# Designed miniproteins, single chains, continued (5): the designs that were tried, part 33

Each design is a single chain, and the fold is of that chain. pLDDT is the mean over its residues in the fold that is shown.

## One batch from the design tools (miniprotein)

Design m17190
Fold by ESMFold2-Fast:
Structure m17190 (fold): chain A 66 residues (1-66)
Amino acid sequence: GPNREKILRLIGEILRLIGEKFDLERQLKKAEKEGDKEKVEELKKKIKEIEERIKELMEELRSIPS
C-alpha cells in the first residue's frame, strides 16, 4: 500500500543521513586532533543541519498510520 512505500523511502533517507552524520563526526574528530578550528566549526554546522533533517524525517515517519 502507499504507506509502505512512503515508510521505506523515509527509512532509506534517514539511514543515508545517519551515514553522512557518522562520516562528518569522524572528520570532526580528526579536525579537532589537528587543531583545525575553521574546519571544526564548518563540520559542526553540517552535523547540526543533518541532525535537524533526521528529526524532521523521523517526525514524518511517526505521523504515518500503522
Scores: mean pLDDT 87

Design m17192
Fold by ESMFold2-Fast:
Structure m17192 (fold): chain A 55 residues (1-55)
Amino acid sequence: MREEALKLREQADAALAKGNVDEAISLYREARELYKKAGDIAGAQALDQEIERLK
C-alpha cells in the first residue's frame, strides 16, 4: 500500500505539472487514503495540505 500511495502521488504531481488540477486532487485523495491504511499519518497529513492548497 505505501508504494502504491507513492505511485499515485507521483501521478498526481505529473497531472499538476500538466495543469490538470482536478485530476491531481483526485489522485492526491487516493494516495492519502492509502497512506492512512498503511498507518503513515504524516504522509496523509502532507497530502491533506496539498489538496487544500489546490481547492
Scores: mean pLDDT 80

Design m17193
Fold by ESMFold2-Fast:
Structure m17193 (fold): chain A 94 residues (1-94)
Amino acid sequence: RNGEAGVLALEAGHILREAAKKVKDPELKEKLLEASRLAYQAGLDALVGDVEGAREGLERAAEITRELLSSKDPIAKEAAERALKLLEEALRLL
Protein backbone atom coordinates (compact mmCIF):
# COMPACT_ATOMS: atom_id res chain seq x y z
CA ARG A 1 0.00 0.00 0.00
CA ASN A 2 1.71 3.05 -1.35
CA GLY A 3 1.03 6.37 0.38
CA GLU A 4 4.27 7.59 -1.27
CA ALA A 5 2.82 7.48 -4.83
CA GLY A 6 -0.34 9.20 -3.54
CA VAL A 7 1.62 12.00 -1.86
CA LEU A 8 3.68 12.65 -5.04
CA ALA A 9 0.49 12.82 -7.15
CA LEU A 10 -1.10 15.28 -4.68
CA GLU A 11 2.08 17.43 -4.79
CA ALA A 12 1.95 17.46 -8.62
CA GLY A 13 -1.74 18.47 -8.46
CA HIS A 14 -0.91 21.33 -6.10
CA ILE A 15 1.91 22.66 -8.37
CA LEU A 16 -0.41 22.64 -11.43
CA ARG A 17 -3.27 24.34 -9.52
CA GLU A 18 -0.97 27.11 -8.24
CA ALA A 19 0.29 27.72 -11.80
CA ALA A 20 -3.34 27.95 -13.03
CA LYS A 21 -3.90 30.89 -10.61
CA LYS A 22 -1.00 32.82 -12.23
CA VAL A 23 -1.66 32.25 -15.96
CA LYS A 24 -3.97 34.60 -17.91
CA ASP A 25 -4.71 32.39 -20.95
CA PRO A 26 -8.08 30.67 -20.24
CA GLU A 27 -7.28 27.60 -22.40
CA LEU A 28 -3.92 27.14 -20.65
CA LYS A 29 -5.63 27.63 -17.26
CA GLU A 30 -8.18 24.91 -18.18
CA LYS A 31 -5.40 22.44 -19.14
CA LEU A 32 -3.50 23.13 -15.90
CA LEU A 33 -6.68 22.66 -13.84
CA GLU A 34 -7.62 19.43 -15.70
CA ALA A 35 -4.13 17.96 -15.13
CA SER A 36 -4.30 19.09 -11.47
CA ARG A 37 -7.74 17.46 -10.99
CA LEU A 38 -6.52 14.17 -12.54
CA ALA A 39 -3.37 14.19 -10.36
CA TYR A 40 -5.41 14.83 -7.18
CA GLN A 41 -7.88 12.05 -8.05
CA ALA A 42 -4.98 9.64 -8.82
CA GLY A 43 -3.39 10.55 -5.48
CA LEU A 44 -6.61 9.77 -3.61
CA ASP A 45 -7.03 6.50 -5.58
CA ALA A 46 -3.46 5.46 -4.66
CA LEU A 47 -4.06 6.27 -0.96
CA VAL A 48 -7.14 3.96 -0.86
CA GLY A 49 -5.31 1.17 -2.73
CA ASP A 50 -7.01 1.61 -6.14
CA VAL A 51 -3.81 0.98 -8.12
CA GLU A 52 -5.60 0.68 -11.50
CA GLY A 53 -7.52 3.95 -11.01
CA ALA A 54 -4.35 5.68 -9.78
CA ARG A 55 -2.31 4.45 -12.80
CA GLU A 56 -4.99 5.59 -15.30
CA GLY A 57 -5.28 9.03 -13.66
CA LEU A 58 -1.49 9.49 -13.46
CA GLU A 59 -1.02 8.50 -17.13
CA ARG A 60 -3.72 11.00 -18.23
CA ALA A 61 -2.30 13.76 -15.99
CA ALA A 62 1.22 13.10 -17.35
CA GLU A 63 0.00 13.31 -20.99
CA ILE A 64 -1.65 16.72 -20.45
CA THR A 65 1.38 17.92 -18.44
CA ARG A 66 3.73 16.79 -21.25
CA GLU A 67 1.71 18.95 -23.73
CA LEU A 68 2.21 21.93 -21.37
CA LEU A 69 6.03 21.59 -21.70
CA SER A 70 5.61 23.21 -25.16
CA SER A 71 3.87 26.27 -23.62
CA LYS A 72 5.23 29.75 -24.33
CA ASP A 73 4.09 30.77 -20.83
CA PRO A 74 7.14 30.30 -18.53
CA ILE A 75 4.93 29.77 -15.42
CA ALA A 76 3.01 26.92 -17.11
CA LYS A 77 6.22 25.39 -18.56
CA GLU A 78 8.10 25.43 -15.22
CA ALA A 79 5.08 23.98 -13.35
CA ALA A 80 4.73 21.27 -16.04
CA GLU A 81 8.44 20.32 -15.75
CA ARG A 82 8.20 20.02 -11.93
CA ALA A 83 4.82 18.23 -11.93
CA LEU A 84 5.80 15.75 -14.68
CA LYS A 85 8.82 14.55 -12.65
CA LEU A 86 6.52 13.88 -9.65
CA LEU A 87 3.83 12.17 -11.79
CA GLU A 88 6.42 9.90 -13.48
CA GLU A 89 7.96 9.00 -10.07
CA ALA A 90 4.46 8.20 -8.70
CA LEU A 91 3.83 5.90 -11.72
CA ARG A 92 7.12 4.04 -11.03
CA LEU A 93 6.02 3.41 -7.40
CA LEU A 94 2.62 1.83 -8.36
Scores: mean pLDDT 88

Design m17194
Fold by ESMFold2-Fast:
Structure m17194 (fold): chain A 71 residues (1-71)
Amino acid sequence: MTREQVDEILKEIEKSKKDPYKIAAEKLRELGVNITEEQLKAFVDTLLSLGPEDMSEEEALRTAVIFAAAA
């Protein structure tokens, strides 16, 4: 998964007033990524806690770990 796809998920979460975990799960399914509830929570919590300026290193590492575990 690319950084741009992660950024798109974050924007969808920020735009919506609904459950961010549901939005992330739907987007990840559309991209063909199957993740557990625990992995989804870690992914979303990381994206929401990091500002756009911090999305380069920590977010990429977290995302890589989640996708490695989901594969």
Scores: mean pLDDT 63

Design m17195
Fold by ESMFold2-Fast:
Structure m17195 (fold): chain A 63 residues (1-63)
Amino acid sequence: SAAEALRRALEAVRAGDYEAAERHVLLAYLQGGVTPEQAQAIGRAIRAGDVEAAVAALERALE
């Protein structure tokens, strides 16, 4: 599910596995769990290494 993919992305960000985090965000997007704008914002935070912003955006997407 999209929610499962987002939870896996959150776990990957917390573990410092940014490549896995990006793959899980893409999977959540393809499953309709996030908007294109949300996926882009989360992806930008991950690529910037901004763990706090990435976590906050992922937690918001899971609400």
Scores: mean pLDDT 85

Design m17196
Fold by ESMFold2-Fast:
Structure m17196 (fold): chain A 54 residues (1-54)
Amino acid sequence: SAKEAALAALDAGDKAGAVAQLKELFPSQAATIEEQIAPLDDETLRRVVEVLQA
């Protein structure tokens, strides 16, 4: 799933890959993800991904 792929990317240190997976999961929110989620630190971003429904 995109959520699992995002978590795997974060575990590999690939924040850009994780952000890309979030945009794939929520394409209508891509601009918000770039502006509000992409600038977050890796730990906060991981928490955001973990609370998303699969």
Scores: mean pLDDT 76

Design m17197
Fold by ESMFold2-Fast:
Structure m17197 (fold): chain A 76 residues (1-76)
Amino acid sequence: SMNDKLQAMMKDLKENDPAVFQRVADLLAEARRRYEAGDLEGALALVREMADLIKAARPEIAPVMDAVVAEFERLL
């Protein structure tokens, strides 16, 4: 499933690319803060930045990341 692929990717990043993992975590935390403040466009911009960072580090996950961004765009 998409969720299983995301969990496996995050585990891989944490173990093998800790700097990328930390940047992704920071972007996700800031996106959450923007979402909670009602800045939906600002939150989505950070989700897109996070997806691009992950795709640069792990190109094979690109279809999953594109699907994640599409779901956030649909929810906002």
Scores: mean pLDDT 85

Design m17198
Fold by ESMFold2-Fast:
Structure m17198 (fold): chain A 70 residues (1-70)
Amino acid sequence: GKEELEKGLEYYEKGLEAYKAGNYDEAVKYFNEAEKYFEEAYKKGEKEALEKLMEVSVEHLKLAVDRVLK
């Protein structure tokens, strides 16, 4: 669980940096990896991973809206 949580946080941070830089394709790639690791961490008992999974989902939705509007 903890290793998956740590990997999820790493990819989430990379995704946020890419999104902030306007690199939407790279941000989507990192957010998808973060979601996979957070889901696995949650299944293994890391309850904090659920909050992080929700945060990634919100950022992913914001990115999708930005991508359509730009």
Scores: mean pLDDT 84

Design m17199
Fold by ESMFold2-Fast:
Structure m17199 (fold): chain A 75 residues (1-75)
Amino acid sequence: MLSPEEIRAATERAVAEAEEAAARARSPEARELFREAARAVAEAGRAAVAGDWEAARAHLARALELARRGVAIER
């Protein structure tokens, strides 16, 4: 099982990647979707550290949905 330290490190990297995608986004709508995805990833990480794997999975699913919508807008 992932340690809390490993979860935090992975979450930090994923949030940074989503924020970088937002910074590169040309569309304001795509930019906001990537920012929302970054927030959802941060929530997933917090839930996982707390041992709430069901909530972590739900937040991660939301982050993926938001990121896919952002990518679709940017093409």
Scores: mean pLDDT 83

Design m17200
Fold by ESMFold2-Fast:
Structure m17200 (fold): chain A 75 residues (1-75)
Amino acid sequence: DRQRQEGANEVGTAVYRASGDPLTAVRVANAVYQGLESGDGERTIRDAEEAARPSGPEAAEAARREAERVVQQLK
C-alpha cells in the first residue's frame, strides 16, 4: 500500500520534471497506483506512458522509464 503509493508518486514526479505539467503528473501517479494494485507490471508501464502522452513524447518516455524502474523495485 505505502510502497505502491510511493512508487506511483516517484513516476508522477519524473513526469512533472519532464513536462512541467502537474495535472499530467497526478494523472500518471493515479494510473501507476491502480496498475500496481492490479499486479500487472506491463499494464502499469503502458498505462503510465499513455497517461503522460498528452504532455508530449518526453513526458511519455519519462513515465515509461520510471514506471519500469518502480515495477522492478516492488518485485
Scores: mean pLDDT 84

Design m17201
Fold by ESMFold2-Fast:
Structure m17201 (fold): chain A 79 residues (1-79)
Amino acid sequence: SLEVEVRIALVTMQVAVLRKIAEKYGNEEVKKLIDKAEELVSQAIEALRAGNYPEAERLVDEAEKLVKEASKKIDEILK
């Protein structure tokens, strides 16, 4: 599924950016959210390689939610 592949790529890029910000500001809660999102992305890639598209979609949905939560927490830090 091109949609799942694109979503995995976008989440991977977002995780990389958010990790740099979290490291700069030393926020451990955001770092934990990013670490979990990276784990879910790795699992989604494995599911995609196995042809398990529903599982890959579920995992990327979870990773996107964690990225959104991390972004919200970063916004709160930058106030």
Scores: mean pLDDT 86

Design m17202
Fold by ESMFold2-Fast:
Structure m17202 (fold): chain A 62 residues (1-62)
Amino acid sequence: PLYRVEIVGDRPALLSDGSTVEKGAVLEATSYRVDSDGMYVITLTDGRLLVAAPEDVRIERL
């Protein structure tokens, strides 16, 4: 399934390419998981990983 991922927190979220995304950014993902620290690890449709705290993202199944 595809997911819509919206950054809702004030903290920038980290991408695997070293860039960050800020509040209001909307991305599409193919999957997400929770790591051992309770962080979301989200696989974007372009293959990049997004790491964010659960409270900083809204995930909606498309």
Scores: mean pLDDT 85

Design m17203
Fold by ESMFold2-Fast:
Structure m17203 (fold): chain A 86 residues (1-86)
Amino acid sequence: MNLEVRLEGASVGARLSAIGAGIEAELSGGEATSEVKGDELIVRATGASEAAVNDAIGAGEAARSSGGTFEVREEGDTLIVEARGP
């Protein structure tokens, strides 16, 4: 499975979980990239393990816990996690 995690105005905890998702994907033989544009962090990964998926969802939950919003959707083989801070 591929991952795309998009965080806007996110807490440090949410950002660390998103980076963790990329690292877990690489540890399972996939590839990961991260990009920062202003207040947005985008992490993309291929070959995502269950641990990578858990970290991606955890990033969204961390943003929601700080008063933000969190959405998950699937587009083909890609799980997309979008979260926004308050």
Scores: mean pLDDT 84

Design m17204
Fold by ESMFold2-Fast:
Structure m17204 (fold): chain A 83 residues (1-83)
Amino acid sequence: ELAERALALAREALALAREALRIGSGRALALAIAAALLAIGAELLAEHAKETGDKEVAEEALRTAEEALELARRALALARLLG
């Protein structure tokens, strides 16, 4: 459940980051790249936690996914604002 939550949030973050990558430039592009990389890392951690049952890795995956989601939202907002 914790790992499944992390995976769902990471996938949402990656989708938003991809949209920000499509329309962003300059600083917005840099934030979008950072968000995408963080989201990919969160997905890998979540999948590992699902396979191993490692609660600590699941908690790290969730934290990473939440950070990725916040950063992706910021990147997309900045990309839309700046055109």
Scores: mean pLDDT 85

Design m17205
Fold by ESMFold2-Fast:
Structure m17205 (fold): chain A 80 residues (1-80)
Amino acid sequence: MELEKLAKEYEEKAKEANKQGDIRTARRYGMLAGILRARPEALKVIKEGEEKGEDPALVTARALRIIGDGMQEGMEFGAK
């Protein structure tokens, strides 16, 4: 589970930055962790879209939306 391990490492960096009052750095690492955590769902959407023969542009848009949602959740985590 390479993505989960990397996400946890970034979450730990976000926590350390937050403990030191560096909210900006905490949000950035939280965002990166959020992207990594959203990646499996984004990949699933891509694979299912390819199997269904959906328009690659529409499939990409859905994957990016999932990643964007992950970024937001990660930033909220980094900001507490």
Scores: mean pLDDT 78

Design m17206
Fold by ESMFold2-Fast:
Structure m17206 (fold): chain A 56 residues (1-56)
Amino acid sequence: SEEEKKKIIEELAKNIVSNPQKATDIVMDLRKKGYSPEEIRELIEEAMKLAAKELG
């Protein structure tokens, strides 16, 4: 769902700089849940944009 994707993006954004290991674990969990590599890439890109906006 759109709400689920937004939650994932926010969780990734919080961890991508401060806790890279947890961000990696989230990505691995998404793979196990059936997310495609393309979907995961999009989620990571959105998370990086969000993190950059919140840190700048």
Scores: mean pLDDT 81

Design m17208
Fold by ESMFold2-Fast:
Structure m17208 (fold): chain A 117 residues (1-117)
Amino acid sequence: MTPEELERKRREEEERKRREELEEEFREAARRAARLILGSQDVDETLEILKGLARWYAEKSGESFEDALRRAAEAVREALEAVTAELEKKNPEEGRKLGEIALKNVEEAIERLEKEI
């Protein structure tokens, strides 16, 4: 490889590692957010949790708030599905109901936040 090609590869590797670390931290934050949302069962609290997560990710990634909100919404939906499945194994009826309410609150919070963009 040329020296220029080697330097480019090093930059690409460093950027990839930083992105991987951020994505892992983001997945952990989304899982924590999902548990808080499931526990709160309140749309206003859900909105603040999603807004906080999106703002945090935007600051860390350099992405726009709009793009960060879209990613936060997707990550929280995935995490919420996993957390709800865990609850359903212990209490199927209550787990399903809590999960449905939490998902509805997430969708409503996203609609409200999108109006601010």
Scores: mean pLDDT 81

Design m17209
Fold by ESMFold2-Fast:
Parts: sequence; structure tokens; C-alpha cells
Structure m17209 (fold): chain A 75 residues (1-75)
Amino acid sequence: YQARIDELTERLSTIVSPELAEKYRAFLLEQAKDPALAEPALLGAEALIAAAQGDLERARELGEEALRLLEEALA
């Protein structure tokens, strides 16, 4: 997960402030400690980046998969 978190944080830093990107990186690292929460958190970050870039179709696909995995993890 570390390489994916680093890549997502770099991409987020082009969209939000460095302080907010670092706070989000800390959140992703915390979720990565639980395998059941890691993948939905990473997909959620990718969905947010896609939405910010105007790719609403991809944002929806990634967001729906993240929610599906999160529901599975919480069951």
C-alpha cells in the first residue's frame, strides 16, 4: 500500500493544500493498518482525484467499489 499511498498523496497535493494532502496521507496510512479498510480508502482517494479532474464516470465507478468493499468490511 505504501507506493499507492505515496502516489495518491503526490496527486492530491496538486489539487489541495500541502497541509491537507499530508493530513489525508496520514489518514490513508492509518486505514492501511487494517487490510479490510485499506482498499476502500485507497479507492476513495482515487475517486476524489478523478472527480476533481472532471472524470465523473470514473469517480462514480471507484466510489461505488469503495463503498461495496467498506460494506463488506463492516458486515
Scores: mean pLDDT 79

Design m17210
Fold by ESMFold2-Fast:
Order: structure tokens, then C-alpha cells, then sequence
Structure m17210 (fold): chain A 104 residues (1-104)
């Protein structure tokens, strides 16, 4: 469920030492992502990954935090999407996050 996914996402950020403000920003990105998926269930995994990375970059300036949040979102989405699509999405988002962090 959407609510359960959001709760797990927030718990992971808290466990990693993110502040309340950072958790709220991450929750906004993840909620916007879930809303987009609900409206567009046939969205391409790479297009979804690019959209998520753009939203993360709008809320977080630190490349390391952008990377960490992207990985957590990828993991949580892989749990709610069909296995094949979830794997493609997680891989695409992970690669984009690594490239942005290295080039940054």
C-alpha cells in the first residue's frame, strides 16, 4: 500500500540520520512519485527514474544525499512494482544517481 511504503521510506531515512526537514522533503518526492505511478501505470522505468532524480535534485543540494535518497526510493518502488519492471527501475535510478554523483 502507498501508506505502508511511505512509512518504510521515512523509517529508513530516520535510521540513516536524516533530519526531520530532510525526511519531509524526501517524503514529498516519494509521494509525488507514487502519485505519478498511480496516474501512469504504464510509464517507462527509465522515464520514471529520470523524473525521480529531477525531483530529488529540486529538494536536495548535497549529491551524497541525492544518491542515498535515490537508492532508498528505488528499493521501496521495487517492492511495489512487478519484479521485472521493479528491477529495471532500480537499475536505471541507481545508474543515474551514480553518474550524477561522479560527474557532479
Amino acid sequence: TKEAAIARFKAKLKAMGFSEEEIAKGEKVFTDTLDLLEANPDIDPLELARYIMKKIEEEFEDPEKQYQIALIIADELAKILPEEKGTQFATALHLLAVVRKVEG
Scores: mean pLDDT 83

Design m17211
Fold by ESMFold2-Fast:
Structure m17211 (fold): chain A 55 residues (1-55)
Amino acid sequence: DLIEELRNDPKALKVAELISEKGYENTSAREIAEATGISVATASKYLKKIKEAVS
């Protein structure tokens, strides 16, 4: 489940924090990658997971 995955991955928690502050629509995978040091591909994966969990 997404909550279990976020709890076990500190980088995913940082991604969630950025989205919480800026809002999903105002947060791009590139901005997340730049702020957290993960790849754009990984940042995009986390954005997709969070979107699906909210839906």
Scores: mean pLDDT 71

Design m17212
Fold by ESMFold2-Fast:
Structure m17212 (fold): chain A 64 residues (1-64)
Amino acid sequence: SLAEQLRESAREVERRREELLRQGRELAERDPENRDKILAETEREVARLTEEADGLRALARALE
């Protein structure tokens, strides 16, 4: 169903979000002078991906 496809897309976005969090943390550890800037940028991108995944899940619920 379309709802199942939307949930699968949401899971894909959530996986990308987790990878971004891991990469941002690793980059911050390698570059301590820019740590706060890297973490802030990572947090903004994570928030964007969270909104995207939430939107996909909301659409899936609306179709049921």
Scores: mean pLDDT 89

Design m17213
Fold by ESMFold2-Fast:
Structure m17213 (fold): chain A 67 residues (1-67)
Amino acid sequence: KEKIEELKREAETHQANADAAQVAADMLRKLGEKEGPEYQKLADAVNAEAARHQARADELKKEIESL
């Protein structure tokens, strides 16, 4: 079932991107505490990207379970 493997790879990619974006957002939020509001705004934007990738990964995982 190649389709299941393709969905798994896509889900893994989105999960990895979500994890990386969350780490980046956490770092930027710490910088915002020290260096000012521009880093806080950037942290919020990156955190939103992390949430988007996580939602896509979760959607793909559900699709795999339904196959």
Scores: mean pLDDT 83

Design m17214
Fold by ESMFold2-Fast:
Structure m17214 (fold): chain A 62 residues (1-62)
Amino acid sequence: EKIAQEVEELIAKLNSEGKSFEEIRKAAAEKARELGAEESIVEEILNAKTGTELKEAILKLK
């Protein structure tokens, strides 16, 4: 729950700053890992090809 929330907040901030999808995806994966997410979920975030796939991977952090 808390991990997903913090990752979503980071993504929102980076989107507001005009970061590319690639930069946002990598930052989200790094943040999830720092917060103790499972490696399998971090890998799903890194392999997300669309915003929808990224959102679905983040929901698994709950």
Scores: mean pLDDT 80

Design m17215
Fold by ESMFold2-Fast:
Structure m17215 (fold): chain A 55 residues (1-55)
Amino acid sequence: MPAPVTEEELLENQSEEMKKLSEEQKRVVAYTAAELQRIGVEIDAELAARRAAAA
């Protein structure tokens, strides 16, 4: 259930949420980029191996 809030509390929560979201966003982006990099390397290696085996 939503709790009653004041305007100042809303602004502070907004600022804190935005800050946390920004930090979390950076972590997610960094992790996602690393994950995609890893997956891309694995896929490329797998495709190269399959192509070499087929050649």
Scores: mean pLDDT 72

Design m17217
Fold by ESMFold2-Fast:
Structure m17217 (fold): chain A 55 residues (1-55)
Amino acid sequence: SAAAERARADAEGARETGRLLGAEELGNKYFQEAEEAAKRGDAEAASRASVRAGG
């Protein structure tokens, strides 16, 4: 779905930003959750995890 695709893209961006800022372990933790949720098509779960990772 478009929502799941957007959430996945947001999660990937948040992970990349976290890695660059040196918060690798925290960023990876939260959007491992977002990545898995997005792969399963759980757009809401992916969105929530993405917000935790990047916002």
Scores: mean pLDDT 66

Design m17218
Fold by ESMFold2-Fast:
Formats: C-alpha cells, structure tokens, sequence
Structure m17218 (fold): chain A 60 residues (1-60)
C-alpha cells in the first residue's frame, strides 16, 4: 500500500498537482487502503488510472 501511494504521489507532483500529491503521501505513511481508494475516486484521468492500477496490484 505505502509503496503504491508513494509512486502515485511522485506522479501527481510531476503533473503539478501538489495538493493531491500531499494526500497520496499521507496515505503512504498510514498505509490506509480505504483512503487510497477514496483518492483514486477523486483523481480520475491519468492519475486516477495509475492509482487504480496500483490498488489492483496490491489487492491481487
């Protein structure tokens, strides 16, 4: 969970979405899968797809 959230935070930072990147880093620190899923709902498009892929990899 934490590694996936860190990867997403880096992706969001490169896109200039610093607020969402902060949220993803908080999830990485807590390891809270529910918060990661909520973030995936909010972040659609490229970032949302990356988050969904990471969540899928964790759950599989």
Amino acid sequence: VSKAAEAVAKNLETQGDLESAKKAREVAKSGDLKKLKELAKEQKGISGKALKTAIRAIEE
Scores: mean pLDDT 68

Design m17219
Fold by ESMFold2-Fast:
Structure m17219 (fold): chain A 73 residues (1-73)
Amino acid sequence: KEVIEKARKYLEELADKLRALGNTGAADLIRKYVDEGEEYLPQAVFMARQAGKAIPEVAPLAEEAYKLYEEYK
């Protein structure tokens, strides 16, 4: 599904930015949920939005992933 694949790409980009900022735990957890597949996408999106609250640099990526996930469900 195009929407799900796009959401996963935003989450992967967000995880990469978190890792670059030294937040390896959050990056690894989000990446793990993305890799587990579609069933765990809600957890990945939730974690991404929580990270966006603490780290403004990733907030736009979290919101894009959330919008795509909302369109899919």
Scores: mean pLDDT 80

Design m17220
Fold by ESMFold2-Fast:
Structure m17220 (fold): chain A 71 residues (1-71)
Amino acid sequence: MRRRIEEEARLALVRMKYSLGVKFKDAELLEEAAREAERLAEESEDPEIAREAEELARRAREEAERIKKEE
C-alpha cells in the first residue's frame, strides 16, 4: 500500500501543477509536470496510474510547447 499511496499522491501533485501551468501560462511549470508524469508512468507498476500519468505528460508537453511558440 505504501508505494501505491505515494504514486497516487504524485499523480495528484502532477495534476495540480498541470492545472496551474495551464491557468497561468507557465511553460516551465508545465515542463516540470510533464517530467514528473513521465517518471511516474515509467516507475509505476499500476496500469491505471501509468496510463493517467502518460496522458498528463502528453498534455503538459503540448501546452508547454504551445506557450513557448507564443514567446
Scores: mean pLDDT 81

Design m17221
Fold by ESMFold2-Fast:
Structure m17221 (fold): chain A 63 residues (1-63)
Amino acid sequence: DLVEALREQIKLQPNDALLYALLARVLADEGRGEEAIEYAQKALSLDPNNKDAEAALARAKAV
């Protein structure tokens, strides 16, 4: 499960904005929009200018 693998990686690297953005994208692809929004916002809180996090949030809100 890619979601579980990403959650485990985040436990090891909790300040890596790219991991949160990637998790948000995967959750949005699975139709889990509420969870995707939470992780995309976390990614933006760590790196406000992160284009991947901005894209993940837009995608999460679209589901």
Scores: mean pLDDT 80

Design m17222
Fold by ESMFold2-Fast:
Structure m17222 (fold): chain A 80 residues (1-80)
Amino acid sequence: APLSDEERLALFKRAVEILKEQYEKAKKNNDEETLKLIRDVVEQLIASIKKWRPTFSPELQKEADEILKELEKIYEELKK
């Protein structure tokens, strides 16, 4: 396998940090098109993390839950 569970979770964390940076920038600039794209990416990331979460160890599941909480907060902010 090309990625371990730890490596996969690390990639999700990196994607979330990049997304959070772009989200704050888009909010500051009132960039509605970028905010719509970010919402779609957030939805896809939530689905992907939820798919992989059951295969993770309890420690990694806890970290995944923290990431999901952050993503779900952003998603709700973007839903109107």
Scores: mean pLDDT 85

Design m17223
Fold by ESMFold2-Fast:
Structure m17223 (fold): chain A 55 residues (1-55)
Amino acid sequence: SAAEKIAALEEERADVQAVTDRRLAAETDPAARAQLEASRARHEAALDAEIARLR
């Protein structure tokens, strides 16, 4: 169902956040940190767009 697909995408979004937070905690280089944050933002935006499409 759409609800099940949305739940799976929301879980993926939470996993992406947790993984990126862990990587950021270990990363001291400002450029690498910025790249990680930008990558998370792009992935999060893509997931949000897919969730919106299913609603």
Scores: mean pLDDT 87

Design m17224
Fold by ESMFold2-Fast:
Structure m17224 (fold): chain A 71 residues (1-71)
Amino acid sequence: SEFQKLVARAIGHTLAAIGAELEGRFDEAVKHYEEAIELFKKAMEIDPSNKEDYEKWIERLKKRLEEVKAK
C-alpha cells in the first residue's frame, strides 16, 4: 500500500539521519530527519487509524532535529 511505502522511506531516512549524526555530519542528518518527518506526516494522512504512533514518531524526530540544529 502507499502508506507502507511512505513508512519504509521514512524509516530509511531516519536510519540515514542517525548514521550521519553518529559521524558528525549534522547538516546531512538535518536533511534526513526533515525528510523522515514529512514522509511520516504523509503516511499519517493516508493511515489515520495509526495516527497516535505517527504523532509519537514525528514528535521524537522533531525533538532530535532541534537538538542536531543546536550543534
Scores: mean pLDDT 88

Design m17225
Fold by ESMFold2-Fast:
Structure m17225 (fold): chain A 58 residues (1-58)
Amino acid sequence: GEVAGADLAPVREAGAAGRLSPEELAERLRALGLSDEAAEAAAAGAAGRLAAAPPPAL
């Protein structure tokens, strides 16, 4: 969600780029007012996207 866009944007960007661990991302999102379920889902989604990313081209 966009519940705290300005507060969430740098945290979500760092998570998406792999600069934050999924656990750290979940903790930061929870601290910003997300529920445990939403924070864990967002962290799991970010980790899954990193794992599912296609290999880089040569």
Scores: mean pLDDT 65

Design m17226
Fold by ESMFold2-Fast:
Structure m17226 (fold): chain A 60 residues (1-60)
Amino acid sequence: MISKEEAEEKIRQTYESGLAALEKGDLVAARMAIKDLEELKPYAPELAEKAIKELKERLE
């Protein structure tokens, strides 16, 4: 089980990877980043939900 601080760090890294994937047009990698963020929601819900929303808005 990961700490809240570890979850927040993973969320930041995953969000940055998702943004980079979208910038490159790699929609598969962007969707995988969203899935990884969904798995982190129980540990840091506010930060994860914000990151998921921003990536989904850019994907659509």
Scores: mean pLDDT 82

Design m17227
Fold by ESMFold2-Fast:
Structure m17227 (fold): chain A 69 residues (1-69)
Amino acid sequence: MKLEEGLKLLSEAYKNGDPELARKAQELFSEGVEELGPEKAIEVVRKLYNEGKIDKEIADSVIKALESS
């Protein structure tokens, strides 16, 4: 839930170039990752990408970041 919300907001922030929204999205996303763990977070990112809910560039960047965390 929080992870999914954060990812959607992050996608919108990147499209809109809104740093305030990006910051809020990153906070929600980080909380979701801490609660679920990076492995589960990657699964959620893949699911949202497959459903067309987030952009490919965002999905790829996030997965790469989670793998390096």
Scores: mean pLDDT 78

Design m17228
Fold by ESMFold2-Fast:
Structure m17228 (fold): chain A 61 residues (1-61)
Amino acid sequence: SELIDKLVELAEKHKVSQETQDEIAKAVQDRDAEKLREILSKIPGVTQEEIDEIVELLKKS
């Protein structure tokens, strides 16, 4: 899945904690684009462009 691949890249690049990864997984499972955006926005170093790309992939899923 392109969404999962992008989330893995983001988690590795930004050293995302397992707790935050679990929150991301729940938002993806719930199809909650707004919650996903909120979680990603709290991760240090994540850009608006990365957030927009991931949220659009969730909407297409």
Scores: mean pLDDT 83

